# Designed miniproteins, single chains, continued (2): the designs that were tried, part 15

Each design is a single chain, and the fold is of that chain. pLDDT is the mean over its residues in the fold that is shown.

## One batch from the design tools (miniprotein)

Design m4499
Fold by ESMFold2-Fast:
Structure m4499 (fold): chain A 123 residues (1-123)
Amino acid sequence: DLVEELTAALRERYGDDRSPEALVDAVTLVVREVAKRYGLELGEPKVLENNDERVVLRFEINGKPYTVVVDLVEPIRIKRDGREVPSVAIPEAGLVLVDGRPFLEGDFRAFVAAVVEAFSEAL
């Protein structure tokens, strides 16, 4: 289970680190492993914003730009099939929105699951 493997990796590396830098690395690791699952290469992300309120990263995946917005304070309420979810992909806009609060709370499984689900839909 990719979610379980990545959750264990994040707990080992970042169990006590809730910095924006740790969050950048955590998102990058999860996106890289999802891209690899689809046979796609991921380059180094461009950090567009990195602070206590929000992390914004740009990835180039198979020649397409994707902007990932991880909101730490006031994430957008996102719905899928009428149910609120912690992440959404809008592939036509190259946009992925993620609720980053689980990472700050140490709920790495919920955070990893949200990123994996969004990128599985985006790719």
Scores: mean pLDDT 79

Design m4500
Fold by ESMFold2-Fast:
Structure m4500 (fold): chain A 88 residues (1-88)
Amino acid sequence: MIEEFRERAERLLEEAKTASPEERRLLLVGAAVAEGNAAKLETDRRIKELLERNGGTPEVQAEIARLQAELQARLAELRARIAELRAA
């Protein structure tokens, strides 16, 4: 599933290189959305692994908080990119 979103993002970025301005914008938005979905699934997988290994410890909770903060920052960057593309 994560691989599928990454492959989708890569494919859309490649298609954007030869597309019309309108199509390019839509393809680049699609690529950013796919990147965000991949990042979310990867973070969810890491959190699940941490909880299965040693759930409930302060160390695990701190690591989960760090992963969530990193995901939020990544998604904010992607949302900004999408907003710029849609404004064009």
Scores: mean pLDDT 83

Design m4501
Fold by ESMFold2-Fast:
Order: C-alpha cells, then sequence, then structure tokens
Structure m4501 (fold): chain A 105 residues (1-105)
C-alpha cells in the first residue's frame, strides 16, 4: 500500500527511500506534502522547475550511494531503466524490496 511505502520511506535513511518517494510522486500516488521532510525537496524541484526526468535523478542517486552500498546502486540503476521504459509499477516494487532489505539489516 502507499501508506506502508510512505512509512518505509520515513524509516529508511537512504537514496533508495528518496527514489521510492520520487517514483510514487511521478505515478501521482503521493503529493509533495506527503514527502515533506524526507530529503526529496531538492529532487522534486529538479522535476517541477527544471524538467529533469525521474530516471536521470535515480541514476544520480545510484552514483551517490555506489561507494557505500554498491548493491543499492545497482537497484537504483535498474529502477532508472524501468522508469525510462514506463514500467513504474516494476520500479516501485523493486525499490520497496531494496528499502525493506536496508530496514532489516
Amino acid sequence: SVEAQLALIRAVDSPVAIALGLVLYEMGLVTEEDLRGLGVEHYLSLIQNDGVPVADILDRLARIVKAEDPEAAKVLERAAELVRAGKYEEARALLEEEALRLLRQ
């Protein structure tokens, strides 16, 4: 559920959680208000004001995390590919699975 995914985003301090929030936003499932205080504000501004594709932001998040968590980086890169292909539900599911992995470590 969207409510469970928002709770997961709040619980996980990771670029993966930011990516999940941005995918939910792009799908129209959450508002900017729902994502307030979750570290997504800069990336929402890039989407809203500069027209940066969500997939390109996911690739940037992958580069940020790669040195610290190469597994999370690979998931973000795969999610970016899925978003570019218009496979938003698959990207959402993949990012939720990774966020749950990070929460349970």
Scores: mean pLDDT 89

Design m4502
Fold by ESMFold2-Fast:
Structure m4502 (fold): chain A 87 residues (1-87)
Amino acid sequence: MASDEELKEFLEELIKKYKLSERVKKFLELYIEGKSAREIGEELKVPQSYVSDILNLRPNIPAKYGFSQEEIELLKELIIEIDVFRL
């Protein structure tokens, strides 16, 4: 099981590998800290329901609130990678 420090190091590797935008980076930072969909939405000024859809890997999430379709799909993929690393 990965520690919080190991998760932060893994996120830094993902940031370098994928050249993540500040918005995607901030979303994933909040996610690894264990923030809820509500807390992530509040920090990013995005509706909780939209954040929840991303966290639950829902299909057909529209490009809204400063996220491109590419960023949404990347976020979903990186959430899976983080969850696997956390095991």
Scores: mean pLDDT 82

Design m4503
Fold by ESMFold2-Fast:
Structure m4503 (fold): chain A 74 residues (1-74)
Amino acid sequence: MIDYIDKKEIVGESIISPYTDAAYSVRSALSLGSPIDPVSKKPLVPEDKQEEFLEESERQREEEVKLLEEAVRK
């Protein structure tokens, strides 16, 4: 599951649950605290891997900010 999440762009991408075929926004799920599959109640990101997942999310957010700043500053 962890590689299933970290292969997606955290900003703007969706996760398809392997249990329900339901699509979730990775960012929206993370904002709830612990992204979980509502059917199985299992966390999509293990607790010991959440820090890595959050770091990747923040990294992608910073890259988006840099792109916006570059577009403005041209």
Scores: mean pLDDT 51

Design m4504
Fold by ESMFold2-Fast:
Structure m4504 (fold): chain A 97 residues (1-97)
Amino acid sequence: MEKVKKELSELYREMEEVGKEKKNMRLVTLTEASITMYELGLIFGVSEETLEKTKKLALEYAKKAEVEEIAEKMLKILEENREELQKRYEERRKKLL
């Protein structure tokens, strides 16, 4: 999981740098928020229809912000690591810290 978290953090930073360069920080922020909602949806097991709508929204914002490739990579990483993300979240909730 630490490797996944580091990779996602690096992609977030790359996305923000593009947003600063292209002056699209508002759209980048909306893209990041949508990706975070998608991550939480995967962790909490929301409906596939809700996940699809959230993913589509994230990609629409990403396309307008010109960070679609970065957003697609982030979404794919989250999807490929869904089970591990759920396990790590559950473990943290059982530990008060």
Scores: mean pLDDT 81

Design m4505
Fold by ESMFold2-Fast:
Structure m4505 (fold): chain A 76 residues (1-76)
Amino acid sequence: MYTAEVVSAEGEVLARAEVAPGETVEFEVTLPLPGTLYVRDAAGNTLATRKLPAGSYRVTVTVGADGTVTVEVRPL
């Protein structure tokens, strides 16, 4: 199981979603301060990161059946 988390500059988890290989997850998040999106595997290894300015975003994370991670971040 993979996890996508948006963490604030203060270390607060603002959004978290789990995604299985072969699946796509989509969620919305509002950041009052800049933060970072992390995609991690089940062992906690970081596979992708995105720095996010303060704002509202729609995040789409796709994990291929082979574990390939694709991330799309769209401002709201």
Scores: mean pLDDT 83

Design m4506
Fold by ESMFold2-Fast:
Structure m4506 (fold): chain A 58 residues (1-58)
Amino acid sequence: AAETARNSAIVAHTRGLIDAIEKGDEEAVAAHEQALRDLGLTDEQIANIRRSAEAVVA
């Protein structure tokens, strides 16, 4: 089902977003955030992922 492929993409881009935040790669952060929005995540869900990653770096 298409749902399995979407879930795999969400996991991959979530991991990519966390890695990009840890590295300070602003272009990669923006790219992964946009991909997550395109996959149907809300701005609040994306902000929560970002906040969690930033808390690990801080």
Scores: mean pLDDT 79

Design m4507
Fold by ESMFold2-Fast:
Structure m4507 (fold): chain A 99 residues (1-99)
Amino acid sequence: AVVVTVSGGGTFPAGGTATLTATVSGAAAGTYLVSALLKSKATGKERLVGGALASAANPVATVEITNLTESDTGTAYAVAINTATGEAYRGPGTEVTVV
């Protein structure tokens, strides 16, 4: 199965920067549109924080989030969409804490 794993979580200061890395494992040939999302623990709302293209040959998408706020405390996830099939894949998120 195709699985998207996100790393780069941790504790960050308000106004700080987090670098998230999304890895698409088990990718079929072709291109994946990787969208990184941050789900607020306080509100439950998700926001799109960035994205990149990934493939079986280059399975890693890196997203930099600047100007973090306390409302950004929650879980970072990624969704990979196979651009040929339209199928969407998810995997485990990582915790982000802004203090």
Scores: mean pLDDT 81

Design m4508
Fold by ESMFold2-Fast:
Structure m4508 (fold): chain A 66 residues (1-66)
Amino acid sequence: SEREGLLAEVAALEREAGTISDPEVRAGILDMLAQAKAAIEQGNYEEARKLIEGTRANLATAKRAE
């Protein structure tokens, strides 16, 4: 289902975010993912996808900074 697929994407990104060594940067990325999960719970899949894409971009930037 759409919901299950989006939740799986968020879970994968949460695992990736957990590898960020800077606790402040890690917390910020996890907060974006919490917002994505809230959007999924509300059935707002368009907003969830935008938050997931933004999280991927921020995660890539954070990884490059390490």
Scores: mean pLDDT 86

Design m4509
Fold by ESMFold2-Fast:
Structure m4509 (fold): chain A 73 residues (1-73)
Amino acid sequence: MEKEAKELTERAVELARQAVELARQGKILDAQIQLGMAKIYLSVAKLIGASEEDIRRAERAIEEAERAIRAAE
């Protein structure tokens, strides 16, 4: 379960980074979809026991994506 939880947090980070790039391109709807997916992956990772460190990393990436989307609006 630890391996699966880590993979989910890593996927959340990846999706959040994609959301940042899409927001920079002005693709706000696509960025919001990727951000939503990142939040879902993080929620599942928390439920299955992701480490506090991995959770914090994913939360920071999501916060960056939320900030990028707001700046692009």
Scores: mean pLDDT 86

Design m4510
Fold by ESMFold2-Fast:
Structure m4510 (fold): chain A 100 residues (1-100)
Amino acid sequence: SLENEIQGLATYLLETHPEAFRDRPLKKRVIVVGDEERAEVAKRILESLGFEVEIMSDIEEAEKKAEELNADLLILDGREAIRSPLTSGGLYRLISSLLP
Protein backbone atom coordinates (compact mmCIF):
# COMPACT_ATOMS: atom_id res chain seq x y z
CA SER A 1 0.00 0.00 0.00
CA LEU A 2 1.01 3.64 -0.35
CA GLU A 3 1.20 3.85 3.45
CA ASN A 4 3.72 1.01 3.71
CA GLU A 5 5.76 2.31 0.76
CA ILE A 6 5.98 5.86 2.12
CA GLN A 7 6.81 4.68 5.64
CA GLY A 8 9.49 2.32 4.33
CA LEU A 9 11.05 4.95 2.09
CA ALA A 10 10.99 7.69 4.75
CA THR A 11 12.43 5.42 7.45
CA TYR A 12 15.11 4.07 5.11
CA LEU A 13 16.06 7.58 3.94
CA LEU A 14 16.43 8.90 7.48
CA GLU A 15 18.30 5.78 8.65
CA THR A 16 20.73 5.37 5.74
CA HIS A 17 21.19 9.01 4.66
CA PRO A 18 20.83 11.20 7.77
CA GLU A 19 23.58 13.50 6.47
CA ALA A 20 21.37 14.56 3.56
CA PHE A 21 19.09 16.31 6.06
CA ARG A 22 21.73 17.48 8.55
CA ASP A 23 23.15 20.17 6.26
CA ARG A 24 19.77 21.33 4.92
CA PRO A 25 17.38 23.91 6.41
CA LEU A 26 15.97 22.99 9.82
CA LYS A 27 12.56 22.15 8.35
CA LYS A 28 12.18 18.95 6.31
CA ARG A 29 9.35 19.74 3.89
CA VAL A 30 7.28 17.25 1.92
CA ILE A 31 4.36 17.75 -0.45
CA VAL A 32 2.02 14.79 -0.95
CA VAL A 33 -0.32 14.74 -3.95
CA GLY A 34 -3.18 12.29 -4.05
CA ASP A 35 -6.51 11.15 -2.78
CA GLU A 36 -7.30 12.95 0.50
CA GLU A 37 -7.66 9.70 2.46
CA ARG A 38 -4.31 8.25 1.32
CA ALA A 39 -2.57 11.62 1.55
CA GLU A 40 -3.71 11.99 5.18
CA VAL A 41 -2.18 8.61 6.08
CA ALA A 42 1.09 9.57 4.37
CA LYS A 43 1.07 12.92 6.19
CA ARG A 44 0.66 11.29 9.59
CA ILE A 45 3.55 8.89 8.96
CA LEU A 46 5.88 11.58 7.61
CA GLU A 47 5.03 14.03 10.40
CA SER A 48 5.81 11.32 12.98
CA LEU A 49 9.27 11.15 11.37
CA GLY A 50 9.82 14.91 11.69
CA PHE A 51 8.67 16.15 8.27
CA GLU A 52 6.46 19.16 7.63
CA VAL A 53 3.78 17.94 5.22
CA GLU A 54 1.50 19.83 2.85
CA ILE A 55 -1.29 17.97 1.05
CA MET A 56 -2.27 19.01 -2.47
CA SER A 57 -4.81 17.55 -4.89
CA ASP A 58 -3.38 18.97 -8.15
CA ILE A 59 -0.02 17.93 -9.60
CA GLU A 60 0.71 21.24 -11.37
CA GLU A 61 -0.14 23.27 -8.27
CA ALA A 62 1.95 20.90 -6.14
CA GLU A 63 5.00 21.34 -8.38
CA LYS A 64 4.67 25.13 -8.09
CA LYS A 65 4.18 24.88 -4.32
CA ALA A 66 7.23 22.61 -3.98
CA GLU A 67 9.37 25.30 -5.61
CA GLU A 68 7.83 28.08 -3.47
CA LEU A 69 8.31 26.14 -0.21
CA ASN A 70 11.70 24.69 -1.21
CA ALA A 71 10.26 21.25 -0.45
CA ASP A 72 12.61 18.31 0.02
CA LEU A 73 10.23 15.72 -1.45
CA LEU A 74 7.25 15.63 -3.80
CA ILE A 75 5.20 12.41 -3.65
CA LEU A 76 2.56 11.77 -6.31
CA ASP A 77 -0.68 9.77 -6.14
CA GLY A 78 -0.88 6.19 -7.44
CA ARG A 79 2.77 6.18 -8.44
CA GLU A 80 5.66 7.05 -6.19
CA ALA A 81 7.38 9.70 -8.26
CA ILE A 82 9.67 11.32 -5.73
CA ARG A 83 11.31 14.62 -6.68
CA SER A 84 13.32 17.27 -4.93
CA PRO A 85 12.54 20.96 -5.59
CA LEU A 86 12.99 21.85 -9.27
CA THR A 87 16.16 23.89 -8.70
CA SER A 88 18.08 21.60 -6.33
CA GLY A 89 18.09 18.03 -7.62
CA GLY A 90 20.14 16.77 -4.67
CA LEU A 91 17.49 14.79 -2.83
CA TYR A 92 15.98 13.60 -6.11
CA ARG A 93 19.23 11.84 -7.00
CA LEU A 94 19.51 10.41 -3.47
CA ILE A 95 15.90 9.18 -3.37
CA SER A 96 15.90 7.94 -6.98
CA SER A 97 18.79 5.63 -6.05
CA LEU A 98 16.50 3.97 -3.47
CA LEU A 99 13.87 3.03 -6.07
CA PRO A 100 14.24 0.18 -8.59
Scores: mean pLDDT 57

Design m4511
Fold by ESMFold2-Fast:
Structure m4511 (fold): chain A 87 residues (1-87)
Amino acid sequence: RPSREELLERLRRELATLAAELSFDEFKAFLMWELKNLAKEYPEYKEEVEKILEKVKAAQTREELMEVGEEFAELVTKIKEEEARRS
């Protein structure tokens, strides 16, 4: 089974593909949508999600969005690891 690190690497590859295929505005909208959904599914992480969401809103370049995408991928990986520990 894939490790948590392998899952993080997969998320990074998926985000890199989307960043290459989508326009700046489309990629920004995608990240905002995913973050809003994450906050609804995991309300305990709402404050962390909101902080990342503010960074998405402030981003002016694709490079800045890619940096925020890394933070998003790390948060998702952390949440899934914590779920696995609590089950």
Scores: mean pLDDT 81

Design m4512
Fold by ESMFold2-Fast:
Structure m4512 (fold): chain A 105 residues (1-105)
Amino acid sequence: SLKDQIAQLTAQIQALISELERESDVARQRALLAQLEGSVKQLISLALSATTDEEIQFGIEALETVESQLEELLRRISDPELRMEIEILIGIIRIVIGVLKLVLK
């Protein structure tokens, strides 16, 4: 189901965020962030494909979970370029959440 796909991908994203938090090498952090960006783009695509109110709400909750964890990740990242890329990613997620919430109204 779409909900199962969103849940599975959210868990994968959470694992990538945890790995990135533990990584101290900037080059490896950049590689992990690239994977994370790809997975987040897939999650956004799945959330935007939702057709029922239940699926849309589930997608919103998944995106809000990822947004919160990316904000926590920013407190662990010192590299200014990586911080900027994560801030952009958070911004995109916030816009998508806003659009999905508008669809529910």
Scores: mean pLDDT 90

Design m4513
Fold by ESMFold2-Fast:
Parts: C-alpha cells; sequence; structure tokens
Structure m4513 (fold): chain A 65 residues (1-65)
C-alpha cells in the first residue's frame, strides 16, 4: 500500500494505492490515478469527497481531507 497527500484546486486529497497480493507495483499504478485526478480537476463541477480509480494491478482511492 502507498499513501500520499495530493493537492488540487478543490482541496487536499489522501490517495491510497492498493496493489493485489502477488503483484508488483508499476509506475502506471501511480501515474494513471494521478492523471485521472488531474483531468477530473479541470471540470467546473468539482471533485467528489471520495472516489476510486481502478488500475490493472489494483486500485487507487481518493478521500478528501
Amino acid sequence: MITRVVETKYGKYLMTIHIKDGFGITGSDITYPLDVLKELSKKPEGLPDKFKVNTRNGYAEFIKL
């Protein structure tokens, strides 16, 4: 599990990356959720307080701080 605080124009989010047991972490397991957050952050309606991004080897969860 990897945990990071990410700052957006809609506030700070706690990002937690979950990798399935038996799988190695790849750069895309980190970069893809961050790219999704960046694209969602461009929208005028804002960001949900909690959301999940599925990846090939697991998922990332974002929770607003």
Scores: mean pLDDT 79

Design m4514
Fold by ESMFold2-Fast:
Structure m4514 (fold): chain A 60 residues (1-60)
Amino acid sequence: SMKRLEEIIKEVQERTKGVRSQQELVDVINELLEKHPDLSVDEVGLLNQAAAETFQQKQA
């Protein structure tokens, strides 16, 4: 469970490094949520936070 969450977070971070817009960020998050429908509310929060932080770091 935890190891799988780490892999999902790594995937979102890697995919987010390639995004150039807010629309692409939303698409990446939605694709991962569809791929992993069993994620809890807390795990979805961690995924969203990792994506947002990676996107903001890229914008700096």
Scores: mean pLDDT 80

Design m4515
Fold by ESMFold2-Fast:
Structure m4515 (fold): chain A 63 residues (1-63)
Amino acid sequence: MTFDEALIRAALPLADGNGDGTLSDEELRKLYDLLMAMNDLPVDGVLDPEVAARLRAIVAEAA
């Protein structure tokens, strides 16, 4: 599954509770859940490893 980078950037501050632009594993999972919900997809807390790697790369480039 591919998420829009603009959606990821919009959801980032909602998952990053301390607002420092750095995501813990728990915050990354929250970001994934938010993106799934925003795209009307099932939210079950299961993070696909390939999607996790892509999200980490985008977040690192955005920081």
Scores: mean pLDDT 65

Design m4516
Fold by ESMFold2-Fast:
Structure m4516 (fold): chain A 64 residues (1-64)
Amino acid sequence: SELDKAIDEVAEKLMKEYKTPLSKEELRALIRSALRDRAFREGKPITLDDVEEVAKELFEELKK
């Protein structure tokens, strides 16, 4: 799906920019977990805009 492609791209970017101990698969799982939490809290389906927002939040956290 298009959502899966967006998640894969974000995971790849995180791997490239931040040398984390997490694998690409673990990063994808982290992104999916964050998206599910966001959808539950906001009571709406996940969109591509939500992927971008979650990516920004994860980038800021991994930057520390």
Scores: mean pLDDT 75

Design m4517
Fold by ESMFold2-Fast:
Formats: sequence, structure tokens, C-alpha cells
Structure m4517 (fold): chain A 79 residues (1-79)
Amino acid sequence: MEEELEELIKKAREGRKKFIDQMLKDFENYVKKHKDDPREALYLDGDSLVRLLQTLFGLTPEEVAELRKRVEEIIDKVL
């Protein structure tokens, strides 16, 4: 029973990671389409994505901080 719970937690963690990685790829494509938008507007859109993912997955403050850095890096890389 405990082993089954550990397997379910592992599966959920892997699924969550894949979903977040896909959302970040979609956001990178969004930034590429909106290169002429003010940088501040793109950071606000990125913050909205981080808040959505935090709500969906119950991310810890540390996970939220890491995700925010990844979003900012995507914006800086594309611009």
C-alpha cells in the first residue's frame, strides 16, 4: 500500500514536469510572436502563466521562484 502511493506520487510528479515543460515551450512561441511588445507586458504575461501553474499544481515557493526564472530566461533569450 505504501509502495503503491510512492509510485502514484512519482507518476504525478513526472506528469506535472512534462506539462510545465510543454507550457514553457508554448510561452516561448508566444514571446517569438510578440517580440515588438514592451518587455514589461511580456513579463506580466509570464507572471500570469506562473500563477496559473502554481494554482493547478500547488507549487512550493521554491518551485515558483525557479519557474519564474525560467520564464524570464525565455523572454531574455528571444528578445
Scores: mean pLDDT 81

Design m4518
Fold by ESMFold2-Fast:
Structure m4518 (fold): chain A 68 residues (1-68)
Amino acid sequence: HMSEEEAYEKALEIISEFFARLRADPGADVDALLAETMARVEEKLPDHPQIIADVRAILEAYAAERRA
C-alpha cells in the first residue's frame, strides 16, 4: 500500500490544489470545496488517519478565518 512518505506528498498536492482553486475563484463556496477535498483525501489516504486529521485541521482553520 502507499508509504507514509507518498501519503504525505499526496496530502500536500491535495492541499495545494484546494488553495489554487480558491485563488482562481474567490467566490467559491469554501465549505463545499472543503467537504469535496476531505472526501478525496479520505478516498486516497484511508490507511493514514493522522494525515487525514492534519489536512482537515489545516483546511478547517482556513475556512474559519475566511468566514470571519
Scores: mean pLDDT 81

Design m4519
Fold by ESMFold2-Fast:
Structure m4519 (fold): chain A 66 residues (1-66)
Amino acid sequence: SSQLDQIMQQIKDKIKQIRSLTDDPSVHNALAIMEKEAQKAYERGDISRLQSILLDLDNILDYLQQ
């Protein structure tokens, strides 16, 4: 798989994981927005934007898993 495909898969997996950890509607709404932005970045091949989104998701996961 390309680096682009690998990062996009990581984003999808983390969004799914966060959705399973919380029922907070505001978090679910934020994830939906991030998913749309990730899809747009993926379509244009913007690895830097995908990495930024992945970092934001990691920060959310770290907060929820503390």
Scores: mean pLDDT 88

Design m4520
Fold by ESMFold2-Fast:
Structure m4520 (fold): chain A 138 residues (1-138)
Amino acid sequence: TTVDLLVQAAEIYLRQGKPEEAKKLAEEALSLDPNNADAHIVLGEAYVKLGKPEEAIKYFRKAIEIEGEDNPRALTVLGEAYYKLGKYDEAIKYYEKAIKISPNNWRAWELLAEVYEKQGKTDEAEKYRKKAEEIRKS
């Protein structure tokens, strides 16, 4: 549909480092379908790249309200937003939830390793980083 095409285009702009363009397309998608969870996730990711992780959290939480807490993508990006705010305990909580639902999500394992490294827990960070690399290469 038009909404799905707008979301896909917004995701492409995010990958190209164009968060303002991604934001506009995601907002247009939400004007057509206010309960589109993917559009809320993409809009949140645009806000993170624009240096507004507090605003991003609102959109990620809305996506979770729409699809439930078993969406590993929404949980992972919510954890990333908390990490950017320096809220490491919250970041760990959401990454662990994402991993429990999707153990083969190598990105969530890598992000969990980054948080442990920031906390000075080098052995735990190395363990989780190796797990992420193993999954990614398989």
Scores: mean pLDDT 87

Design m4521
Fold by ESMFold2-Fast:
Structure m4521 (fold): chain A 82 residues (1-82)
Amino acid sequence: SMEEVEELFQKALRAYLKGDREAAAKYFHQLYELTGDEDARGFAEALEKGDTKAANVYLARLLAKFSDLSDAAREKLIERAQ
């Protein structure tokens, strides 16, 4: 469901922002399993390999895909910045 996709994306992004690359990779693999989104898999694998350049490319694509998701997702991003 879209709700499950949004929740996983938020969990993955939160883990990544906290420096928990293992949890971030796990959640992005789960996101790939739900959506078939190759950028989610690519980001997870790049994190596992420590490939920062590849990770940044995949993250930019993922952020573009999820940028128009609900005001609730935006509010949660702002809350994490506080």
Scores: mean pLDDT 75

Design m4522
Fold by ESMFold2-Fast:
Structure m4522 (fold): chain A 67 residues (1-67)
Amino acid sequence: ASEEEKKAAAEGVKKAIGSDPNVTDATAQVVGDEIVPSYNGGAPSDETIEKAKKIAEEAGLKLSLPG
């Protein structure tokens, strides 16, 4: 994926996680071929994580689960 596609995917992941009502703030960083999200507040739902994973996969990247 291009750098622009990677940035767009990271922004998409950030927005998806940040849209979860349990989450206060969300960020996402590209690390190699992975998107690494970080968040504050409560944990996002499994459905939110699955949505973020699909956004990453569409850009040819893998979502790293926050832990």
Scores: mean pLDDT 78

Design m4523
Fold by ESMFold2-Fast:
Structure m4523 (fold): chain A 67 residues (1-67)
Amino acid sequence: SSLEKQLVKKETLLGLFEAALSTEEFLYEKTKNPELQKKLKQSIEELKKHIQELQQQIAALQQQLAA
């Protein structure tokens, strides 16, 4: 169904964003460059926001499929 296709796409995107977050958090802990650290911190916060939004969208789609 269209809803199942949307769910798979959002779950795939969530996995990619979680991988990106893990990578950026690792780089943030390793960097000695304050400017890069500041930019990574901003990117990490934006990724966390997008992950939360995707999780909410996935939960909503799962509820629609269970109805």
Scores: mean pLDDT 89

Design m4524
Fold by ESMFold2-Fast:
Structure m4524 (fold): chain A 100 residues (1-100)
Amino acid sequence: SEKEEAIEKALKEVRKLKEDLLNGKISVEEFYLKVVEILAELKEELIKLGADEKEVKKLAAETFEKLLKIYYEGLENKTPAEETAERMFEVFEEMLEKLK
């Protein structure tokens, strides 16, 4: 379905960003900001494709809050960028599974 294609595209984009971070091509801040952007775009695309607006908005909001928490905890605790990115990626994947 077009919804599944949008989800798969978002997953591929975040996976590529994680690879770029692991290879030192982007910072953890750039990773965080780009993942937030991808999530915002995916939310709008899924609503446009006829997904339940209330469910999508709720899941996106919960995911934005989790991503922000992980990013700030990583800064406060001086967590390695790779570990922070892995935790953000897991949260993003969990959100995508709930949208299926």
Scores: mean pLDDT 88

Design m4525
Fold by ESMFold2-Fast:
Order: sequence, then C-alpha cells, then structure tokens
Structure m4525 (fold): chain A 68 residues (1-68)
Amino acid sequence: MKKLEEEVKKKVEEDNKNGIKRPNPSDEVGEEVQKALREKDYEKLKELIEKLDPYSALLVIEAYKELE
C-alpha cells in the first residue's frame, strides 16, 4: 500500500501542475469501491485503483487506511 500511495501522490502532483481536473468515477465503479472497502478486500481495491484517476485513487487509499 505505501509504495502504491507514493506513486499515486506523485501522479496527483503531476496532474495538478498540468491543470488537469479530477473526473468523477462512474456510479458502477463507485459501488465496487464501496463494496471492496466494506469487505476489506485489498486485492479488489488495488484493481480498482488502477482504473481510477489519481485523485480518486488517493481517496480510496486513505479510506482503506481508516478501516485498518
């Protein structure tokens, strides 16, 4: 998780420098994220993070850390 978090943070910083606004993830992806967080499914969360924009991925990582 920590290495993934660091990579995502660097990506967020790069996107911020380029003025890229965060897209909203689709409702379907949001539901999968909520389910994975509830079930504490680390492998599923890792898959979903790869499909998300960097800002949304960072929020998922923070939410997972709160569940630990």
Scores: mean pLDDT 68

Design m4526
Fold by ESMFold2-Fast:
Order: structure tokens, then C-alpha cells, then sequence
Structure m4526 (fold): chain A 80 residues (1-80)
């Protein structure tokens, strides 16, 4: 079970990732889907490594799952 502090931090990291991904798309509107996937994967790995320093393994897994959902959403929006 996550502490309220861990839940809040996960929400902040997920929101930051989503914000940065959308801003990156605005600045790079001609980026290919494959290049976008690589950039999102790089950012996701950085956020996961940061989380490992602060969170339990269980909290890191939850963060990974939420970040992967954002990654899929951003890719689908680019495909539309």
C-alpha cells in the first residue's frame, strides 16, 4: 500500500511527464512516431531511476505503469 506522500509524488511525476511530452510534441510537430517513442522511453527511464532513489519497489512499479499509460496516450494522439 502506498503512503499518501508516495501517491502525491507519483501524481506529480506523472503530470510532469505528460506536460513535458505534450510540450515536446508542440516544439517538434514533424517528429516521426518512432522518434517520439524513443524520446518517451528515454524520459520514462529517467523518471523511473529518480523514483528508485525515493520510493519502494512497489511504488516504482505503480509509477512505471502510470507513465506507460501516458506514453500510450501521447503516441495515440500523435497518430490521430
Amino acid sequence: MLTPEQEEKIKEDVELFKYLAKEYLKKNPDISIEELKKKLDEALEILKERAKETFSEEAVKILEKELEKVREEIIKEKEK
Scores: mean pLDDT 79

Design m4527
Fold by ESMFold2-Fast:
Structure m4527 (fold): chain A 61 residues (1-61)
Amino acid sequence: MESIERPEDLTKEEFAEVVKRARDLMLDQIAASPKKVLSAEELQQISLDSFNKALEEYKAK
């Protein structure tokens, strides 16, 4: 996924819940990193992975 867009099958509220979950997952990944400073590319990758995971978890409900 090259950019994060709201999926057409999610409401604005559902998208906000997914984003909140993705943020929590991203923060956990950053906290687990041995680096105190992450590159913009690393942060983008973590953000994308976290969003995709949160979206899959949401759709599995």
Scores: mean pLDDT 71

Design m4528
Fold by ESMFold2-Fast:
Structure m4528 (fold): chain A 73 residues (1-73)
Amino acid sequence: MSLLERIDHASQVLGLSEGERQRLLRLANGEADLTEEDQLLLQRVNAVDPELALEIQVRVGVRDLKAAVEKVT
């Protein structure tokens, strides 16, 4: 399944608002920094779809790591 389909499924199971679903999409696209509220949202996602929560965290972490490597390399 696509990342979008997995986000939609988790949003239905958890009863997420449209704002919370849009936040997951922004994090997955590397469009936003991870906030404490986003971390709590990802913990809820992890309870339903651990692979989706991991994928989003990796995408955020890889963005930050790439920025650090580009500055140092």
Scores: mean pLDDT 74

Design m4529
Fold by ESMFold2-Fast:
Structure m4529 (fold): chain A 87 residues (1-87)
Amino acid sequence: MSKEQILRAIGIALRAIGLELDTKEEAAIEAASLVKEGAMAVLRGDKETAIKYAEEALKQAEKIKDEAERQEVIELAQEVIELAQSL
């Protein structure tokens, strides 16, 4: 895994943690937690687990009522999938 891939995974995890702390919506907390777990799986080199967490995050994102938070989760989950596929 490259330095750029590590920094990207850390960035995704930090953004997910930020959303989890700032949101008042339970669905957004759950989705952000799944994105965080996916990014952490990338850092462990666990490609299959990272993709599974990101796919579950996309599913949970459909329950988020706040459009900005929903779009952020979708973007972060897609970045986790792209990054995992590059492993």
Scores: mean pLDDT 87

Design m4530
Fold by ESMFold2-Fast:
Structure m4530 (fold): chain A 80 residues (1-80)
Amino acid sequence: SQRKRLEDLLTLSIEDFVEMTTKWLELSEEERDKVLEYLLSQKHTLIEKYIALKEAGVSDQERERIIIQEIEKIHVEAIK
């Protein structure tokens, strides 16, 4: 399903971001766990937002743009 595919893509994105951020910023195990927990909590919110935009008739390209911007904001917040 489209929802399952989106969940899988978001999970992969989270894993890649956590791996990169942990190595680049030399995060402790506790800091890594906090980043991961925050990103996983936001995953459900992103999926629901995407579904809401689709139901509102927002175009595929505009939905992707909005979700990418939200992911970028979430990534910035995760490392504060």
Scores: mean pLDDT 76

Design m4531
Fold by ESMFold2-Fast:
Structure m4531 (fold): chain A 93 residues (1-93)
Amino acid sequence: SEVEKTLQDIADAAREAARAAEAKDAVGAYKQLAKVKDAALQLEELGREEVADRILELARKAAEAIDAGDWAGAAEYARELARLAEEALARER
């Protein structure tokens, strides 16, 4: 389904964001977080507002951690976001 595809895309982008943060690659991390935000807006359009809002909040926290130079915090928020997306995906299956 479109919901399952979008959640998978979010989980994949979130894992890439975590890896970029671990490498202290701000450009790579922001690129993947932008993909997460775009996909979360698609989830809202698909009627998954609650999970989309939680994903957007974690993406915001990850970006704020990067802005603060907290790479460990950014990686942890991105991993938490990936887990949230995977759990939401499991509930749709």
Scores: mean pLDDT 90

Design m4532
Fold by ESMFold2-Fast:
Structure m4532 (fold): chain A 73 residues (1-73)
Amino acid sequence: SPVVEEIERKKAEAIAQIKASKSAEEAQEIADETIKWLAEQALRYPEIREVALEAGMEVLRTTAEHIEKLRKE
């Protein structure tokens, strides 16, 4: 599905940007924008809701891990 491919691409881009972020605020902003976009896709395409939810959970997990790493700096 083109929508699933788009979600996987956006997830990968967001995760890379989060890992490259220099502050908790920057990481959170990227996560918030990505989650907002994923929620819009889930509302528009109910058939990919589970894929969008899983992608969102991975983004949130990566964000929490990266913020914790930055806190140790």
Scores: mean pLDDT 88

Design m4533
Fold by ESMFold2-Fast:
Structure m4533 (fold): chain A 91 residues (1-91)
Amino acid sequence: MYRLRVTARGSRERVELFAQGAEKAVKEIAKEDGSKIHKLEVRIEWESPDTARLELEVVVDTKETAEKIAQDFRGGAGSLGVEVEVELEEL
């Protein structure tokens, strides 16, 4: 199994949009790859009236599925102007 830990920062509206897209993308990619989602946890912290921080943890069966999810998250974050950090760990 592989764990992704994701931290995203940006405006509140853009971080919320990223969170919504991220959950959907995880479910779609896992379904296409036949992977189970062992964990999907999303936490949003409001750092100011204008900014938010997202922490997301995903656990999937394979490295290939985890890497696809990481690539989707980096692309989505870039499109929204959200800064993202992604860590991948073998369990």
Scores: mean pLDDT 85

